Designed miniproteins, single chains. Designs and how they scored, part 84

Each design is a single chain, and the fold is of that chain. pLDDT is the mean over its residues in the fold that is shown.

## One batch from the design tools (miniprotein)

Design m2921
Fold by ESMFold2-Fast:
Structure m2921 (fold): chain A 63 residues (1-63)
Amino acid sequence: MSELMADLLAGNVRLYLKKNYDVSDSLIDEVAARVRDWALRNNLMDPQTAIALGERLLAELLE
């Protein structure tokens, strides 16, 4: 997967989480970075799957 595509997916997850969750920007940034790494490693991730992964990772970080 290209870095540009991974950046776009991570950016979309950041915007979604900022709009729908009242959590710190630092937490959202960490989730977006993890989604970016996952997208790069797995070569294919649609925006809906990326958002779902972001929500799961955010839940894990809230502990």
Scores: mean pLDDT 78

Design m2922
Fold by ESMFold2-Fast:
Structure m2922 (fold): chain A 98 residues (1-98)
Amino acid sequence: ARVFRTVVTVTFHSKSKEKLEEVGKRLQEYAARVPDLEVEFNPETGEITLRGLTPEAAEYGMLRAHALAKEAGIESIDFRGETAEGEEAVARAQATLS
């Protein structure tokens, strides 16, 4: 089994459950094509957990989540690193989006 050390929580701030489910599904479809990235969607909270083998994999996952949120008209998005490597990935993504 692969060990994913880079863990990031992505929170989408939207009142539309349908938009959250669509973005979650599209991000899971993206991750299915990226061998170094896993995506879990929690429909109850609207949270997505990104699990990367590297900070770079999680960084690209976050950039994709941001792009999909924009396309769906989601009001805001937050990133939280759950591990040290996750915090690095969040800092990298935030620098790119600034």
Scores: mean pLDDT 82

Design m2923
Fold by ESMFold2-Fast:
Structure m2923 (fold): chain A 107 residues (1-107)
Amino acid sequence: REAQLARIRALADGTVSLIEDPAMKAEMQALYDALIAALAAGDWEGVVAQARKIKELALKMSADVQLATVLLLEEVRSTLPPGSEAAKELDRIAQEIADEAIRLIQS
């Protein structure tokens, strides 16, 4: 579990490093910190709530930030109980971000 949380933290730090706007960078950092705290606490409702806020912010950003966010959310999902409502919701959120990233790349 500690190794998985360390991987998620590294992905969060890597994604935040791609963000050029200082206000968006600070907001995404705070959302990732809240997501990791909820995950460490086993608060699946908190994980989903933060993932939804992360999606809203990521959809305003570049395709590289969006794809990095998808990889992070997939790593988070892999730590959740399989077939849980939280895991299903994270899959849906990640797919919505991935679809927008593909649209940006193809445009």
Scores: mean pLDDT 85

Design m2924
Fold by ESMFold2-Fast:
Structure m2924 (fold): chain A 85 residues (1-85)
Amino acid sequence: MKMKVIEAGIEHLIASFRTLAKSMELKGLYDLARKVEQYIEEIKKSKDPKEKVRIIKEAVKLIEPYFPNEAKALLSNIKTMEELL
């Protein structure tokens, strides 16, 4: 089922954002890490997969100036999920 694949993809993206937030904390980017954690909570609170993907895209735009390679990988995963929506 398309929805189950999308849900698994979203869970993997949340795990990636948690890892990045910890990397941000280690680099002293505490405000950025806090904002990423807020986006994770918004993704978890949303019930609509399309809305979850929209929030994920906003989070990626926020981190891209600091982690451009990681942002590119996340955007590639998002594009794959959007093709299933």
Scores: mean pLDDT 80

Design m2925
Fold by ESMFold2-Fast:
Structure m2925 (fold): chain A 81 residues (1-81)
Amino acid sequence: SMAERAEQARRAVLEALKRGFDPESIANAVVNAVKEAVEKGDKERAQRLADTAMAISDALREAGAPQEVVDKVREAAEKAR
């Protein structure tokens, strides 16, 4: 299900952050993926990525990423809906 996929992405990002991956680099990759889907006109993909991006923003927040990093992922997700 979509909810299970979002939860899997949240946990994967949280584990990556615990292992020293840069929060801003993760956020930028997610934002770029969402923007690319929107630019290509793939509305279904953009909507699915938006839901995953929201889950990732929650993982970034839980790991203590700067609020600005969390907010840019959330904003990209909201605009893709």
Scores: mean pLDDT 82

Design m2926
Fold by ESMFold2-Fast:
Structure m2926 (fold): chain A 74 residues (1-74)
Amino acid sequence: SKEEAIETLKNYLKELGFSDELIEEVIDIFNEAIKTGDVEAAVRRLLELFDKHGVKKSDRFKVLQLFIDLYEKL
């Protein structure tokens, strides 16, 4: 479900040490992807967000993989 996907994503981001503010921004992008069906736009927005916050390359790949996997299972 959408609720389970959001909870999974939040917990994973928290485990990676993301701030509550950054987690909220990632979840907003996830919700927008669900609403619009435009996962490519969501991925571009995530990458811009990660650049702004200096997110490590390894963490970026992990989050993108989970984000896409959760979206495709909806």
Scores: mean pLDDT 87

Design m2927
Fold by ESMFold2-Fast:
Structure m2927 (fold): chain A 61 residues (1-61)
Amino acid sequence: SEMDKLLAEFSELVKELKELGAPEEELNKIQKQALTAYHLRDLAGLRKIIEEAREKKEELE
């Protein structure tokens, strides 16, 4: 499903953010937000969370 695809993409982003030194507290927060969006089948919310994670990755690169 699209939701499962997005969650997999988010999981890979979290792994990359962790390797770039993102704080554990921040990673835990975004993971909780993504899990909530996934549980609620909030496709738009999950996409927004992924976009915000990508912006964070660009800040750390």
Scores: mean pLDDT 83

Design m2928
Fold by ESMFold2-Fast:
Structure m2928 (fold): chain A 95 residues (1-95)
Amino acid sequence: MEEKLERMEELGLKVIRGQASAAEIAELQQLEAEITARIDELKAGVSEEQLQAIADEVRARLPRLLPPASVAEAEEQLRKMVEAVRLVYKRLEEL
């Protein structure tokens, strides 16, 4: 999972910078689908209360993001979103 999150961050940064190839965009979409599928699989055995607790923890770590005013802000938001996905995955694996 960590290697997929790291690669997703690398590809996301390229997209934000306007440097991504069509092949890299396709790779990013595939990674997002695989990460989402794994998280959904882990969620299947989890109670609504546990899911809400994880959502609240993520929300506390990610203040509401406004549309980025710059490339630098977009890059920082991407890093925080990847950290949020990592946190969700870790909490679900620990249940």
Scores: mean pLDDT 79

Design m2929
Fold by ESMFold2-Fast:
Structure m2929 (fold): chain A 84 residues (1-84)
Amino acid sequence: SAALAEEEKKREEQMKKLKEALENDPSLTEEEKKALIEAAEWQTEQAMKVLKNGEESLSEEELEEWRREAEKIEAEIEAIKAKA
């Protein structure tokens, strides 16, 4: 659908901007940059999986796991931002 294509494009653009911001941050180590990029890529992959699988393929366990991992990644990103 058009809505799905727009969401995919938006996520791709957000990832590009995030990578550029992280790569240009001199306070972050190369390992920290890699970890944040991998975390953001994982979040995007999970979101895309949910969108592609739709209502019929969503399990309560998968949704709960995704929520927990998203919260963990958000906390890690916020912790690094707070130190910068």
Scores: mean pLDDT 69

Design m2930
Fold by ESMFold2-Fast:
Structure m2930 (fold): chain A 82 residues (1-82)
Amino acid sequence: MQLTQEQVDLLNKAIKALELDIAPFTTETTVEQLVAFANAVKEKFNLQITGNVAQEAAALSVALLKAGLSQEDAATFTSILT
């Protein structure tokens, strides 16, 4: 799949801020790499799949804000994963 450079920069910033052991993203990022990243974020923050996209997005945004991401970056990152 194709990510924008802005999305790539944000995802790599999130990997570093969250201290995830994942290879850096590129604009040529695979679906498997995005799935691995989503699973690592869920595991690190003990996020549960509630079946409610809005609740999952809210929980992820709060976790990213606490990790030091800006409100805009947290919102963009959450939209990539949901």
Scores: mean pLDDT 67

Design m2931
Fold by ESMFold2-Fast:
Structure m2931 (fold): chain A 68 residues (1-68)
Amino acid sequence: PEPERVVFRVGGSSDQERLAELQAELQAAVDLTVRRTMEREGLSREELVERLRRAGTRPIVFEIEVVD
């Protein structure tokens, strides 16, 4: 399995509110997808995470970059 990195680039350190909004929106989308998968498969969140980990799936790293 290869590591996978997801990077979000936003402008300006002065745009911190915009960055926080994007982080919250991304987190909500991830949470929704996880909840749907749990409901579909009948798994708890912890069990889903453990199964993905034991299956040797690629780790995903979420990074947010502020540019200029």
Scores: mean pLDDT 62

Design m2932
Fold by ESMFold2-Fast:
Structure m2932 (fold): chain A 80 residues (1-80)
Amino acid sequence: SEIQEIMERIRELIEKASPEAQAQIQKILDDALNLVRQKAKELAPLYDTDPQGVEERLTQFAVEQLSAALKQIEEIVKES
Protein backbone atom coordinates (compact mmCIF):
# COMPACT_ATOMS: atom_id res chain seq x y z
CA SER A 1 0.00 0.00 0.00
CA GLU A 2 1.02 3.66 -0.36
CA ILE A 3 1.15 4.01 3.44
CA GLN A 4 3.46 0.99 3.71
CA GLU A 5 5.78 2.43 1.00
CA ILE A 6 5.96 5.80 2.81
CA MET A 7 6.60 4.14 6.20
CA GLU A 8 9.34 1.92 4.72
CA ARG A 9 11.05 5.00 3.22
CA ILE A 10 10.87 6.83 6.58
CA ARG A 11 12.37 3.75 8.31
CA GLU A 12 15.30 3.71 5.83
CA LEU A 13 15.93 7.43 6.39
CA ILE A 14 15.89 7.00 10.20
CA GLU A 15 18.48 4.18 9.96
CA LYS A 16 20.82 6.38 7.86
CA ALA A 17 20.31 9.61 9.86
CA SER A 18 22.61 11.12 12.50
CA PRO A 19 21.46 10.82 16.16
CA GLU A 20 20.39 14.51 16.16
CA ALA A 21 18.45 14.07 12.91
CA GLN A 22 16.83 10.86 14.25
CA ALA A 23 15.30 12.85 17.16
CA GLN A 24 13.89 15.48 14.74
CA ILE A 25 12.58 12.77 12.38
CA GLN A 26 10.88 10.91 15.24
CA LYS A 27 9.10 14.12 16.33
CA ILE A 28 7.87 14.79 12.76
CA LEU A 29 6.61 11.20 12.44
CA ASP A 30 4.95 11.30 15.90
CA ASP A 31 3.22 14.62 15.05
CA ALA A 32 1.90 13.17 11.76
CA LEU A 33 0.67 9.99 13.47
CA ASN A 34 -1.05 12.08 16.19
CA LEU A 35 -2.94 14.03 13.49
CA VAL A 36 -4.08 10.72 11.94
CA ARG A 37 -5.24 9.49 15.39
CA GLN A 38 -7.20 12.73 15.91
CA LYS A 39 -8.86 12.32 12.48
CA ALA A 40 -9.79 8.71 13.39
CA LYS A 41 -11.46 9.98 16.59
CA GLU A 42 -13.38 12.67 14.62
CA LEU A 43 -14.61 10.06 12.12
CA ALA A 44 -15.41 7.29 14.68
CA PRO A 45 -19.06 8.45 15.26
CA LEU A 46 -19.71 8.13 11.48
CA TYR A 47 -18.39 4.55 11.23
CA ASP A 48 -21.77 2.91 12.07
CA THR A 49 -23.53 4.77 9.20
CA ASP A 50 -20.71 4.93 6.59
CA PRO A 51 -17.87 2.47 7.40
CA GLN A 52 -16.46 2.52 3.83
CA GLY A 53 -16.49 6.33 3.65
CA VAL A 54 -14.74 6.57 7.05
CA GLU A 55 -12.03 4.10 5.95
CA GLU A 56 -11.50 5.95 2.62
CA ARG A 57 -11.32 9.39 4.32
CA LEU A 58 -8.96 8.15 7.04
CA THR A 59 -6.69 6.40 4.49
CA GLN A 60 -6.55 9.54 2.29
CA PHE A 61 -5.78 11.74 5.33
CA ALA A 62 -3.05 9.32 6.50
CA VAL A 63 -1.43 9.33 3.03
CA GLU A 64 -1.48 13.16 2.96
CA GLN A 65 0.00 13.53 6.48
CA LEU A 66 2.67 10.83 6.05
CA SER A 67 3.66 12.14 2.58
CA ALA A 68 4.13 15.64 4.06
CA ALA A 69 6.16 14.15 6.93
CA LEU A 70 8.34 12.17 4.48
CA LYS A 71 9.10 15.36 2.51
CA GLN A 72 10.19 17.17 5.71
CA ILE A 73 12.26 14.15 6.81
CA GLU A 74 14.06 13.95 3.42
CA GLU A 75 15.06 17.64 3.74
CA ILE A 76 16.40 17.11 7.29
CA VAL A 77 18.48 14.09 6.18
CA LYS A 78 19.93 16.10 3.23
CA GLU A 79 21.01 18.88 5.65
CA SER A 80 22.53 16.44 8.16
Scores: mean pLDDT 85

Design m2933
Fold by ESMFold2-Fast:
Structure m2933 (fold): chain A 100 residues (1-100)
Amino acid sequence: SEEEKEAKKWIDELIDLTRKVFDRLSEKAEEQDDIEALKELAKKHEEILKIIHEARNAKTIEETKKLLLEALDELAEFTKKFNDKKSLEEVEAFKEKLEA
C-alpha cells in the first residue's frame, strides 16, 4: 500500500537523521575530550536504533508510527541534553511531519 511505502520512507529518513545527529554530537564530545559523553552517546544511539528496528518489524502502520515517535522523543530529549539546537529543530520538524 502507499501507507507502507510512506512508512518505509519515514524509517529510512529517521535512520539517516539519527546517524547525522549522533555524528555531530560525537564530534563535539571528541573535541572536548569528554570520554563519558562519548560512552553515553554510543549507548543512546544503540537504544534508539533498536526502537527503529522494532518499527521496521511492526505489524501495523499505527504501531510503526508509534515506535518512530518514541524514537524521535528519545532523540529530542538527548539533543536537548547536549544543547544542540540545530539537531533539535531537525528532530522536531520530522516529528511534526510524522504527526500530520
Scores: mean pLDDT 85

Design m2934
Fold by ESMFold2-Fast:
Structure m2934 (fold): chain A 79 residues (1-79)
Amino acid sequence: SRAEIDRLLAEARRLLKETIEMINNNSPLSEIRELLERAQELVDQVERLADAAKDLQAGMDAGVLHIAIAVLKLYVDKQ
């Protein structure tokens, strides 16, 4: 449903915000990676729901978050 997609997107965005705050506070890399994996699972779920619903906007929103997670993972892996 649209409400479920919106809820999952909001939770993924919340986890990404927490991840950025943890990076800025020099938190343990293992904890940062765990949050990124949880965010990725939520984004993957949104992509499946968007595909099933043929919801282009939800698919685009998930794609943006997917790219953001990939960039943050690359940054963390270079530390």
Scores: mean pLDDT 88

Design m2935
Fold by ESMFold2-Fast:
Order: C-alpha cells, then structure tokens, then sequence
Structure m2935 (fold): chain A 62 residues (1-62)
C-alpha cells in the first residue's frame, strides 16, 4: 500500500508542476479511494471546492 501511495504522490506532484489540474485532481481521488479500501474506512472524497482549494495552495508552494 505505502509504495502505491508514494507512487501516486509523485505523479500528483508531477501533475501540479505541469499545471495539469485535472490529472492532479484524479490522482488525489485515487489515493483517497485506495486508502479507504485498504483501511475499510468510509472515506468521503473532498468536495470540488475543497479539492480545488487544496490544489491551488499546493501549486503556490511549488
């Protein structure tokens, strides 16, 4: 699991650097889904507004 999360995180950062917001959003949702399935948790994905705010914040820090 950790290796899969690490791989998704690297792809996510690459997408942010490329300005590919749609790909970054998809990768974030994949990571949330993977964690929820592995842990058996009811993991609700972020709302579109929350996701966009997070992506904007992280891009500003890159």
Amino acid sequence: LQAQIDALHQQYLDALRAGDTERARALLHQAQRLLGEHLGLDVAPFSPEETDALLAQQQAQL
Scores: mean pLDDT 70

Design m2936
Fold by ESMFold2-Fast:
Structure m2936 (fold): chain A 86 residues (1-86)
Amino acid sequence: SAEAAARAREEARKKQEILDEIDKLTQEVIELMREANRLKESDPERAKALFEQAKVKLEYLEKAIEALRQGDLDKAEEYIKKAREG
């Protein structure tokens, strides 16, 4: 039906938006880890803080991916929001 097709397209679009956000957050985590590794010898305290920030973001990112795999788009979006805040 046209209604079922419209619903499927809307859900697919939301899923794509979540996947795009996961991609962006993954790049942010990689950059934080690279910066932390660069600083680990010259500024160990700042390096530790950046590793901790990356770890928190990665933990929520992993939860968002798991929620997405289970088809829970609302839960995935909630975890993405928490990853952005970390």
Scores: mean pLDDT 87

Design m2937
Fold by ESMFold2-Fast:
Structure m2937 (fold): chain A 65 residues (1-65)
Amino acid sequence: SDKDLVEEAIRLLEENPVLGLAYLQQHFDEFSEKIKPKIEEAIRAAREGRVDEAIELLKEVLKSL
């Protein structure tokens, strides 16, 4: 589910940003279309080293689920 994917992505980003980013990219097609724009924004933030911003974006997504 979107919730399980987002929760795992947050956990991985908090522990190891490289693994969290890889997880988001690997599972991108599995996210529902409604949340993909926010997931893309989180991927962009993480790629630019703004890991805390990526985590906050994913937490915002999680609250909307």
Scores: mean pLDDT 88

Design m2938
Fold by ESMFold2-Fast:
Structure m2938 (fold): chain A 68 residues (1-68)
Amino acid sequence: MSPDERIRAVADATRRLADEMERIRAETDRRVAELRKAGGSKEEIDKVRRDGDEEVARLRAEAEALSD
């Protein structure tokens, strides 16, 4: 495998992880909006945000590992 092929593969994988992170953020925002509209508790909203943030952090760490 050439260095150029490796760079492209890493770039493609990083882009896919970035797309997945945006999907998770969009889903988290949607769930938070639904909970607010339904009169959900601060605890429920905070949990949804925390769960989403943790998943995004995991994917970000995975993307950073690809750059090493």
Scores: mean pLDDT 81

Design m2939
Fold by ESMFold2-Fast:
Structure m2939 (fold): chain A 79 residues (1-79)
Amino acid sequence: MESMPTQEALDRLLEQARRNKAPEYVLDIIEEVRAQDLPSVAEAAELLARRILKHEGSWTEELERKLEEARKEELEKLE
């Protein structure tokens, strides 16, 4: 199977965040992490979580839950 590059994974995350009606600061953080051009999805995810956690702490869990729900919904539509 073709592995998605880090930048494409972040683009998909950004689209899911927009569809999930994430606040502008979340979209800004995802764009900021994308601009770092990190070599792996794991490093990008760590930086993303750290930036969001630093901004609002408890909102990180809400964002993860909503983005996970949006991702599962998108995968269901691809079926």
Scores: mean pLDDT 67

Design m2940
Fold by ESMFold2-Fast:
Structure m2940 (fold): chain A 86 residues (1-86)
Amino acid sequence: MAVEELEKKLSPESKKLIIEQIDELGKETGDMEFAEELKKALEEGLEKLLEKLAEAVAKILGIPKEVAEKMLLSPAEEAQKLLEEV
């Protein structure tokens, strides 16, 4: 639920930050196809992006879901903070 609410309040700047994090993840893992899938999921919504990343991380990368969620939520949370400043 929170992800859906955050997406409605996301600025273009925050979406760009999320995309940059996805690109970095793809480069670090060497899986650019996965990075492209995440970018497409973002086009459909943060909920889908978070779900897909968490599943992929757990199954493929073997890193904690907490790390994946933190990477995704940091840009969205920053966007919310930026909106609150105005």
Scores: mean pLDDT 61

Design m2941
Fold by ESMFold2-Fast:
Structure m2941 (fold): chain A 78 residues (1-78)
Amino acid sequence: DDEARRQLREQVQKLGLQWGNEINKLLGPGVTVSVSREVDGVSLQYTFNAKDEKSKEQIIKLSDEFTEQIRRLVEEYR
């Protein structure tokens, strides 16, 4: 159903914007962070520069939370 796919896309986009806004607060010229996660056979890869080691830890945590939210949405819209 095209409408269900559109709704899933819009929810994913909104979650991505929320995640991006939280990540942006933690960015700076300090430490490189690479995050690789997989959801239902789809590889997700990101690279960021964090302000410091604490910001790096928070970016990883936020990325894990975002990945889980996407996984739940994909499962809900099956």
Scores: mean pLDDT 79

Design m2942
Fold by ESMFold2-Fast:
Structure m2942 (fold): chain A 64 residues (1-64)
Amino acid sequence: DGAISEKNAKLDKQDQEKLSQIQKAYDSLSDDLEEQLRFQKQVLEQLRKENRKLGEENRELLYG
């Protein structure tokens, strides 16, 4: 069997390796994005709470 069969086997192995690397990168990125989203949600919740407090304080200052 010729050099072509050898090359095809090597290419298949390289493609499998690349797919494995892509999957690992995707899983890692997904975890990082989930952590970032959790952090951003916490920050937004804190800002919303502070905004409500400032609104109430401003209302008290303006109206009594």
Scores: mean pLDDT 78

Design m2943
Fold by ESMFold2-Fast:
Structure m2943 (fold): chain A 79 residues (1-79)
Amino acid sequence: EKVVEYVKKNKPKKVLMDSFVPGKVTLEALGVEVITINGLADDETIKAEIDKAAAQGVKILISRGLDADVEAYAKSKGI
């Protein structure tokens, strides 16, 4: 999987992950802290979690299809 390959290459300590994406257990087994967001929450709630994750040094968002506005917001925060 491309995400697992990226994690092995870049060795991030933390990632932000949508609750609809499988693989949390695999990433945690690789020593990565997984911060989970609820992809069904309103955009304001998701953006607040993105802000919190960015403040913690998160650079990777793993999602299955968040709203395009939310994805653009994550990119604006360096995620």
Scores: mean pLDDT 74

Design m2944
Fold by ESMFold2-Fast:
Structure m2944 (fold): chain A 101 residues (1-101)
Amino acid sequence: MITDEQAESLKKDADKLEEALKNENWEEIKKILERIIKEHPELSGLVKAAEEALELIENSETEEKKKEAKLLIDIIIGMMYIAYGVSLVANGETQKVIEEA
């Protein structure tokens, strides 16, 4: 499980990645993906997806490859938000809600 600090970092990077993708800011997308790989090496599935997205961006000579990169980045954003949500539940937010209900 990731820490609350790691979860907050993932959410912030997911928000930034979503905005960068919307603006087709490939330099910002690359920086965020490289940050994910460096800061979250324990999230092996996310790291592998980020590495694959970077390779697609570097080698995207065609519109089809750019569309493939965008789709993978959308999947990465979803994975980051899921990891954030799961960490909130795992770190006792659910327990407090149950006790106060």
Scores: mean pLDDT 75

Design m2945
Fold by ESMFold2-Fast:
Structure m2945 (fold): chain A 91 residues (1-91)
Amino acid sequence: AEQRELLEELIRELEELLKNKASVEEILRVLEEYAERGLPAAAHTLRLLKESQEQTKLALKLNPDTVKKRSEEEEAEAVAQEVIWRLRQVL
């Protein structure tokens, strides 16, 4: 019950961050806060997001001039949407 309520609260905060065009760093911070509060779905999503960011950094390092870079705003919006979708699947 408490974990479902925390998950619903997290989804609401992430939707507000998406609406306000928050940075990827702010999305990560909110996920870390809920993971620390004992929400496993937040911890799991945070881990996947960090792994995805490392893969993107590696791809840019290997082919920096051939990869079309997204704006920070576009990347943050895409990240927020994916995270919200993943968390909704856990409900």
Scores: mean pLDDT 75

Design m2946
Fold by ESMFold2-Fast:
Structure m2946 (fold): chain A 99 residues (1-99)
Amino acid sequence: DLDRRREAGRLLSQAMVYLRRAIDYARRGDLDSAIDYLRQAQYYAVQAARLGGLDDDGRRIQGLLDQAITYVRRGDIDSAIDYAVQASGQVGDMGDQIG
């Protein structure tokens, strides 16, 4: 469905904005803001995956962001950013598949 793919693309663009903000806040040591934006990115990416028919990609992104949140909570910012960057790559790949 073309209309669902367009909406999925819009939601992925929002997920990418929140991912970039999460990484920025994590680098600044603002862990609460980083976690909030990671959760928002996860929500939008999962909704986009459902609309785009890419449930496996959505589950992979969800798992990577769950790991990022876990490492932020532990204060391991380098590991958290690594997982968030991996999730960003998967969001980009999913965007390419949606068109």
Scores: mean pLDDT 89

Design m2947
Fold by ESMFold2-Fast:
Structure m2947 (fold): chain A 95 residues (1-95)
Amino acid sequence: MEEIEKLLEELRKIVEELREIVKEFEEGKISAEEAREKMLELTKEAEEIMKKISELMKKEGLEHDMELVRRVSEVLREFTEVVEKLEKLIEEAEK
């Protein structure tokens, strides 16, 4: 449980970093190329963390802990939403 909590905190930090990239890109502080590169790096890091969470949940028998599943799903939804927003902004800027 404690290791899963730590991984969830790391995933939340990635979501916050992605939100900062969105803001910096919207404010014209970074290029579309820089935003895309940072997004790809953070996405790879997030995917590794998500893998570790899934493996630990299976190992500890927490696959049916509905509160933990809800919390994981919430962070994953927020991650997906911010990535999709950033991708759309970059695509629109490259037109």
Scores: mean pLDDT 83

Design m2948
Fold by ESMFold2-Fast:
Structure m2948 (fold): chain A 98 residues (1-98)
Amino acid sequence: DILEAIKKLLERLVKEGVITEEQAEAILAAVSAQPSAREAIATFYAELLRVLGQPLPSAEAIERFLANTDDRHVEAVVKALTYGLDADEIVALAPPAA
């Protein structure tokens, strides 16, 4: 489940001191409001990059990246999130800023 995977990842990032508990709660709330796994992943990347002060691809750029990715790649991202990437590795998987 993508929502459970993201929740566990956010809990780990808080434990590692990468983000605050308040930031993790805000990201999880935004992700939980999304109707699909693709939109949840897009929202997760946008909110995480914002919190980390990284250059943000537009929401539309992230959506286009995921829309042009088959279900195997969506599953690979979910699996990577579940199996414990660090914050730098997660940022590296995001589409480049325009």
Scores: mean pLDDT 67

Design m2949
Fold by ESMFold2-Fast:
Structure m2949 (fold): chain A 85 residues (1-85)
Amino acid sequence: SALSPEEAEKLTELLKKEIPKLVEEAKEYLRANPELARELAERREEIEEEIEELLEKAKERGAEEAGKLYAEGAREVLEAAEEVA
């Protein structure tokens, strides 16, 4: 059920390219939608717990590096939500 090393590498390469773009798009969307930014800011603790669970699952599945990239991107979006809120 764990990713192969080849699958993990491909996922990591994909996320390295795509996450920075998605984070920028999310930041722009939050600036245009301050009500959504406030909702995300209110749910920050819950979302952080979900990120930690996802990181643990990624580690168990051999995708630790991919999980870290996701967590960094998600946390940048949460920080932007707090700035807009």
Scores: mean pLDDT 84

Design m2950
Fold by ESMFold2-Fast:
Structure m2950 (fold): chain A 95 residues (1-95)
Amino acid sequence: MSELEKLKEALEKGDRIQALRYLSLIKAEITLLILEERYEEALQLATEAVKILVEHKEYELALDLLEFALDEAKRRNAEELAEKIEELIEEVKEK
């Protein structure tokens, strides 16, 4: 089972502690993908995690995840990835 599937199950069960744990693992994976210059995969993982969080009305957690990913992208000079993450942040704020 992927970390995304585990996050979804934790949110469906209202298990906030497990949801936060799987979010931490997703953040670690995003960092690793950015370090490996796998920017499209990092963006896809962040996008899918945000979709799950928004569907469960966890807007604060979705914004926290995107702000984390944006900071990592900027730290690694992944400019195009940073711009795409900023677009996602604005989309979530409109919800």
Scores: mean pLDDT 86

Design m2951
Fold by ESMFold2-Fast:
Structure m2951 (fold): chain A 81 residues (1-81)
Amino acid sequence: SAASVAATARTLTKHMQEMLANNAPKEEILAVVRRLKEVALRAAELGEEEAVELMKKALQEAADKTGDPEIEKYLQEVEAA
């Protein structure tokens, strides 16, 4: 449901922010990034614009922190949806 996707987006975004603040291992960050991408694409499909923007911001913060080009590609995929 849309409400479930929005709740998941908030939880994943908070988790990502905590991981980045605590310098979590890159492998753990990438696992959450992949999940954020999946949920963001689902949110876009449902028209949940606020959830999409929240997750895009989290993906951008992860990309900036890690410098990983894979995360930048995921951000572009979400922006294209």
Scores: mean pLDDT 84

Design m2952
Fold by ESMFold2-Fast:
Structure m2952 (fold): chain A 62 residues (1-62)
Amino acid sequence: MPATVRRLLEHERPRMEEMAALLRRAEAGDQAALDELRSRFGVTPEEARRRLASFRRLEAQV
């Protein structure tokens, strides 16, 4: 349902913003940010980048 998709995007937005900030730091060489991505989100930087791309694509469609 479109309303369910919109609700999920709104719910996930703060988490995606946190993940994007950590990804930027990790790509800049911050090992603590890399560890936090793994610990908090269970993702590698490559996986985080894919999740962010998917989220942005879904946002653009809603």
Scores: mean pLDDT 77

Design m2953
Fold by ESMFold2-Fast:
Structure m2953 (fold): chain A 76 residues (1-76)
Amino acid sequence: SSDVEFFLDKARELGLSPRDLLQLVARELGLPAHPTLAALAAALKTVSDEDIRRRVPTEEGRRIARAAVAYARTLP
């Protein structure tokens, strides 16, 4: 999906691993730190578009957050 590609490209642009960018987005969304990629992905899968609009102040940040949720949905 275009959102998954955008997420991976953004991680690369920022010099972050996909996991590190997921953790950064989770922190911005007010989610607690997660010990595993699976737990982090599970938490991000519960995030709604309303949660993103309420918690993320910039349109660029919202685009990244939506992409992070899409990427999390590809993980087991």
Scores: mean pLDDT 84

Design m2954
Fold by ESMFold2-Fast:
Structure m2954 (fold): chain A 92 residues (1-92)
Amino acid sequence: MELIEETVEAVLNLDEEKLKELLPKLNSAPESVLNQLELAVFVASLSQPDEKIEEAIELVRKVETPESKRTAERIINALQGALAFKEGFEKV
């Protein structure tokens, strides 16, 4: 959907104000759209430093509201998945 790319960019840029605006807009989206968002965040996060991914998780949790909970949870899951994936390949 048209908001997915903008949301991914806001997450990676740690843009608190954009996340507050964008997360509620996607909260009522179908599962297929949220699956696309989760995959896009996961893939984009693989090229980011672990510290930045951890900061993004904390920021999304901070800006979460009842009206954005569903979208925020999907983004956090994608970011946590990227950290776990990277840890498995960066050790040794």
Scores: mean pLDDT 81

Design m2955
Fold by ESMFold2-Fast:
Order: structure tokens, then C-alpha cells, then sequence
Structure m2955 (fold): chain A 100 residues (1-100)
């Protein structure tokens, strides 16, 4: 299909809202962050934040840090500090070090 970098903001948002594949959701969020679509990126982070999938939780936390949204990143660190998943724990510890 059409490369993510060639999508309009409206097409990118529609693809994100329709996406059910974790890899596609992460890719769409990463593109929103890279292109500076802050509001879409924030919505994407909040959507992934509700997931029980550790890969999506890690992606949400990394995106919040890359976006420079300190309040959102700190909220995700607090939410995920109780995770039993080693990758989620590692991502939260790294995010905390970047913010502090």
C-alpha cells in the first residue's frame, strides 16, 4: 500500500483508528511523532496506554518521551511501574532516567 510517510494527517489518523495489528499501530504512532503531529501522537499514545500488550505499552512510553510530553511520560512511568514484564520495567526505568 501507500508508504506511511506519504499519508496526509487525515489519512494517518484514519489508518490509526482502523489499525488492529500491533506492528501497524506502533508504526503509525512513530510516524505521527516524527512528522510532528503532536495531537495525533498524543491520542495514539492514550489508545496504546489502555493495552495489556507489553509491546504496545513500551511503544506508548517511548513515544511520550520522544514527543517531549513530560507529564504524559511521567503518568505512563507511574502506571507501568507495577508491571511484571521485564521489557516494560526496563523501558520505564530508562524513561525515568531521561526525564530526571
Amino acid sequence: GKPLSELSPEELEARFDAATDPKEQVGLLDEAVVLGHRELARRGIEKLEGSTDPELQVAALRAAVRLGDKELAERLIEKYKGSTDPEVQKAAELAKKILE
Scores: mean pLDDT 79

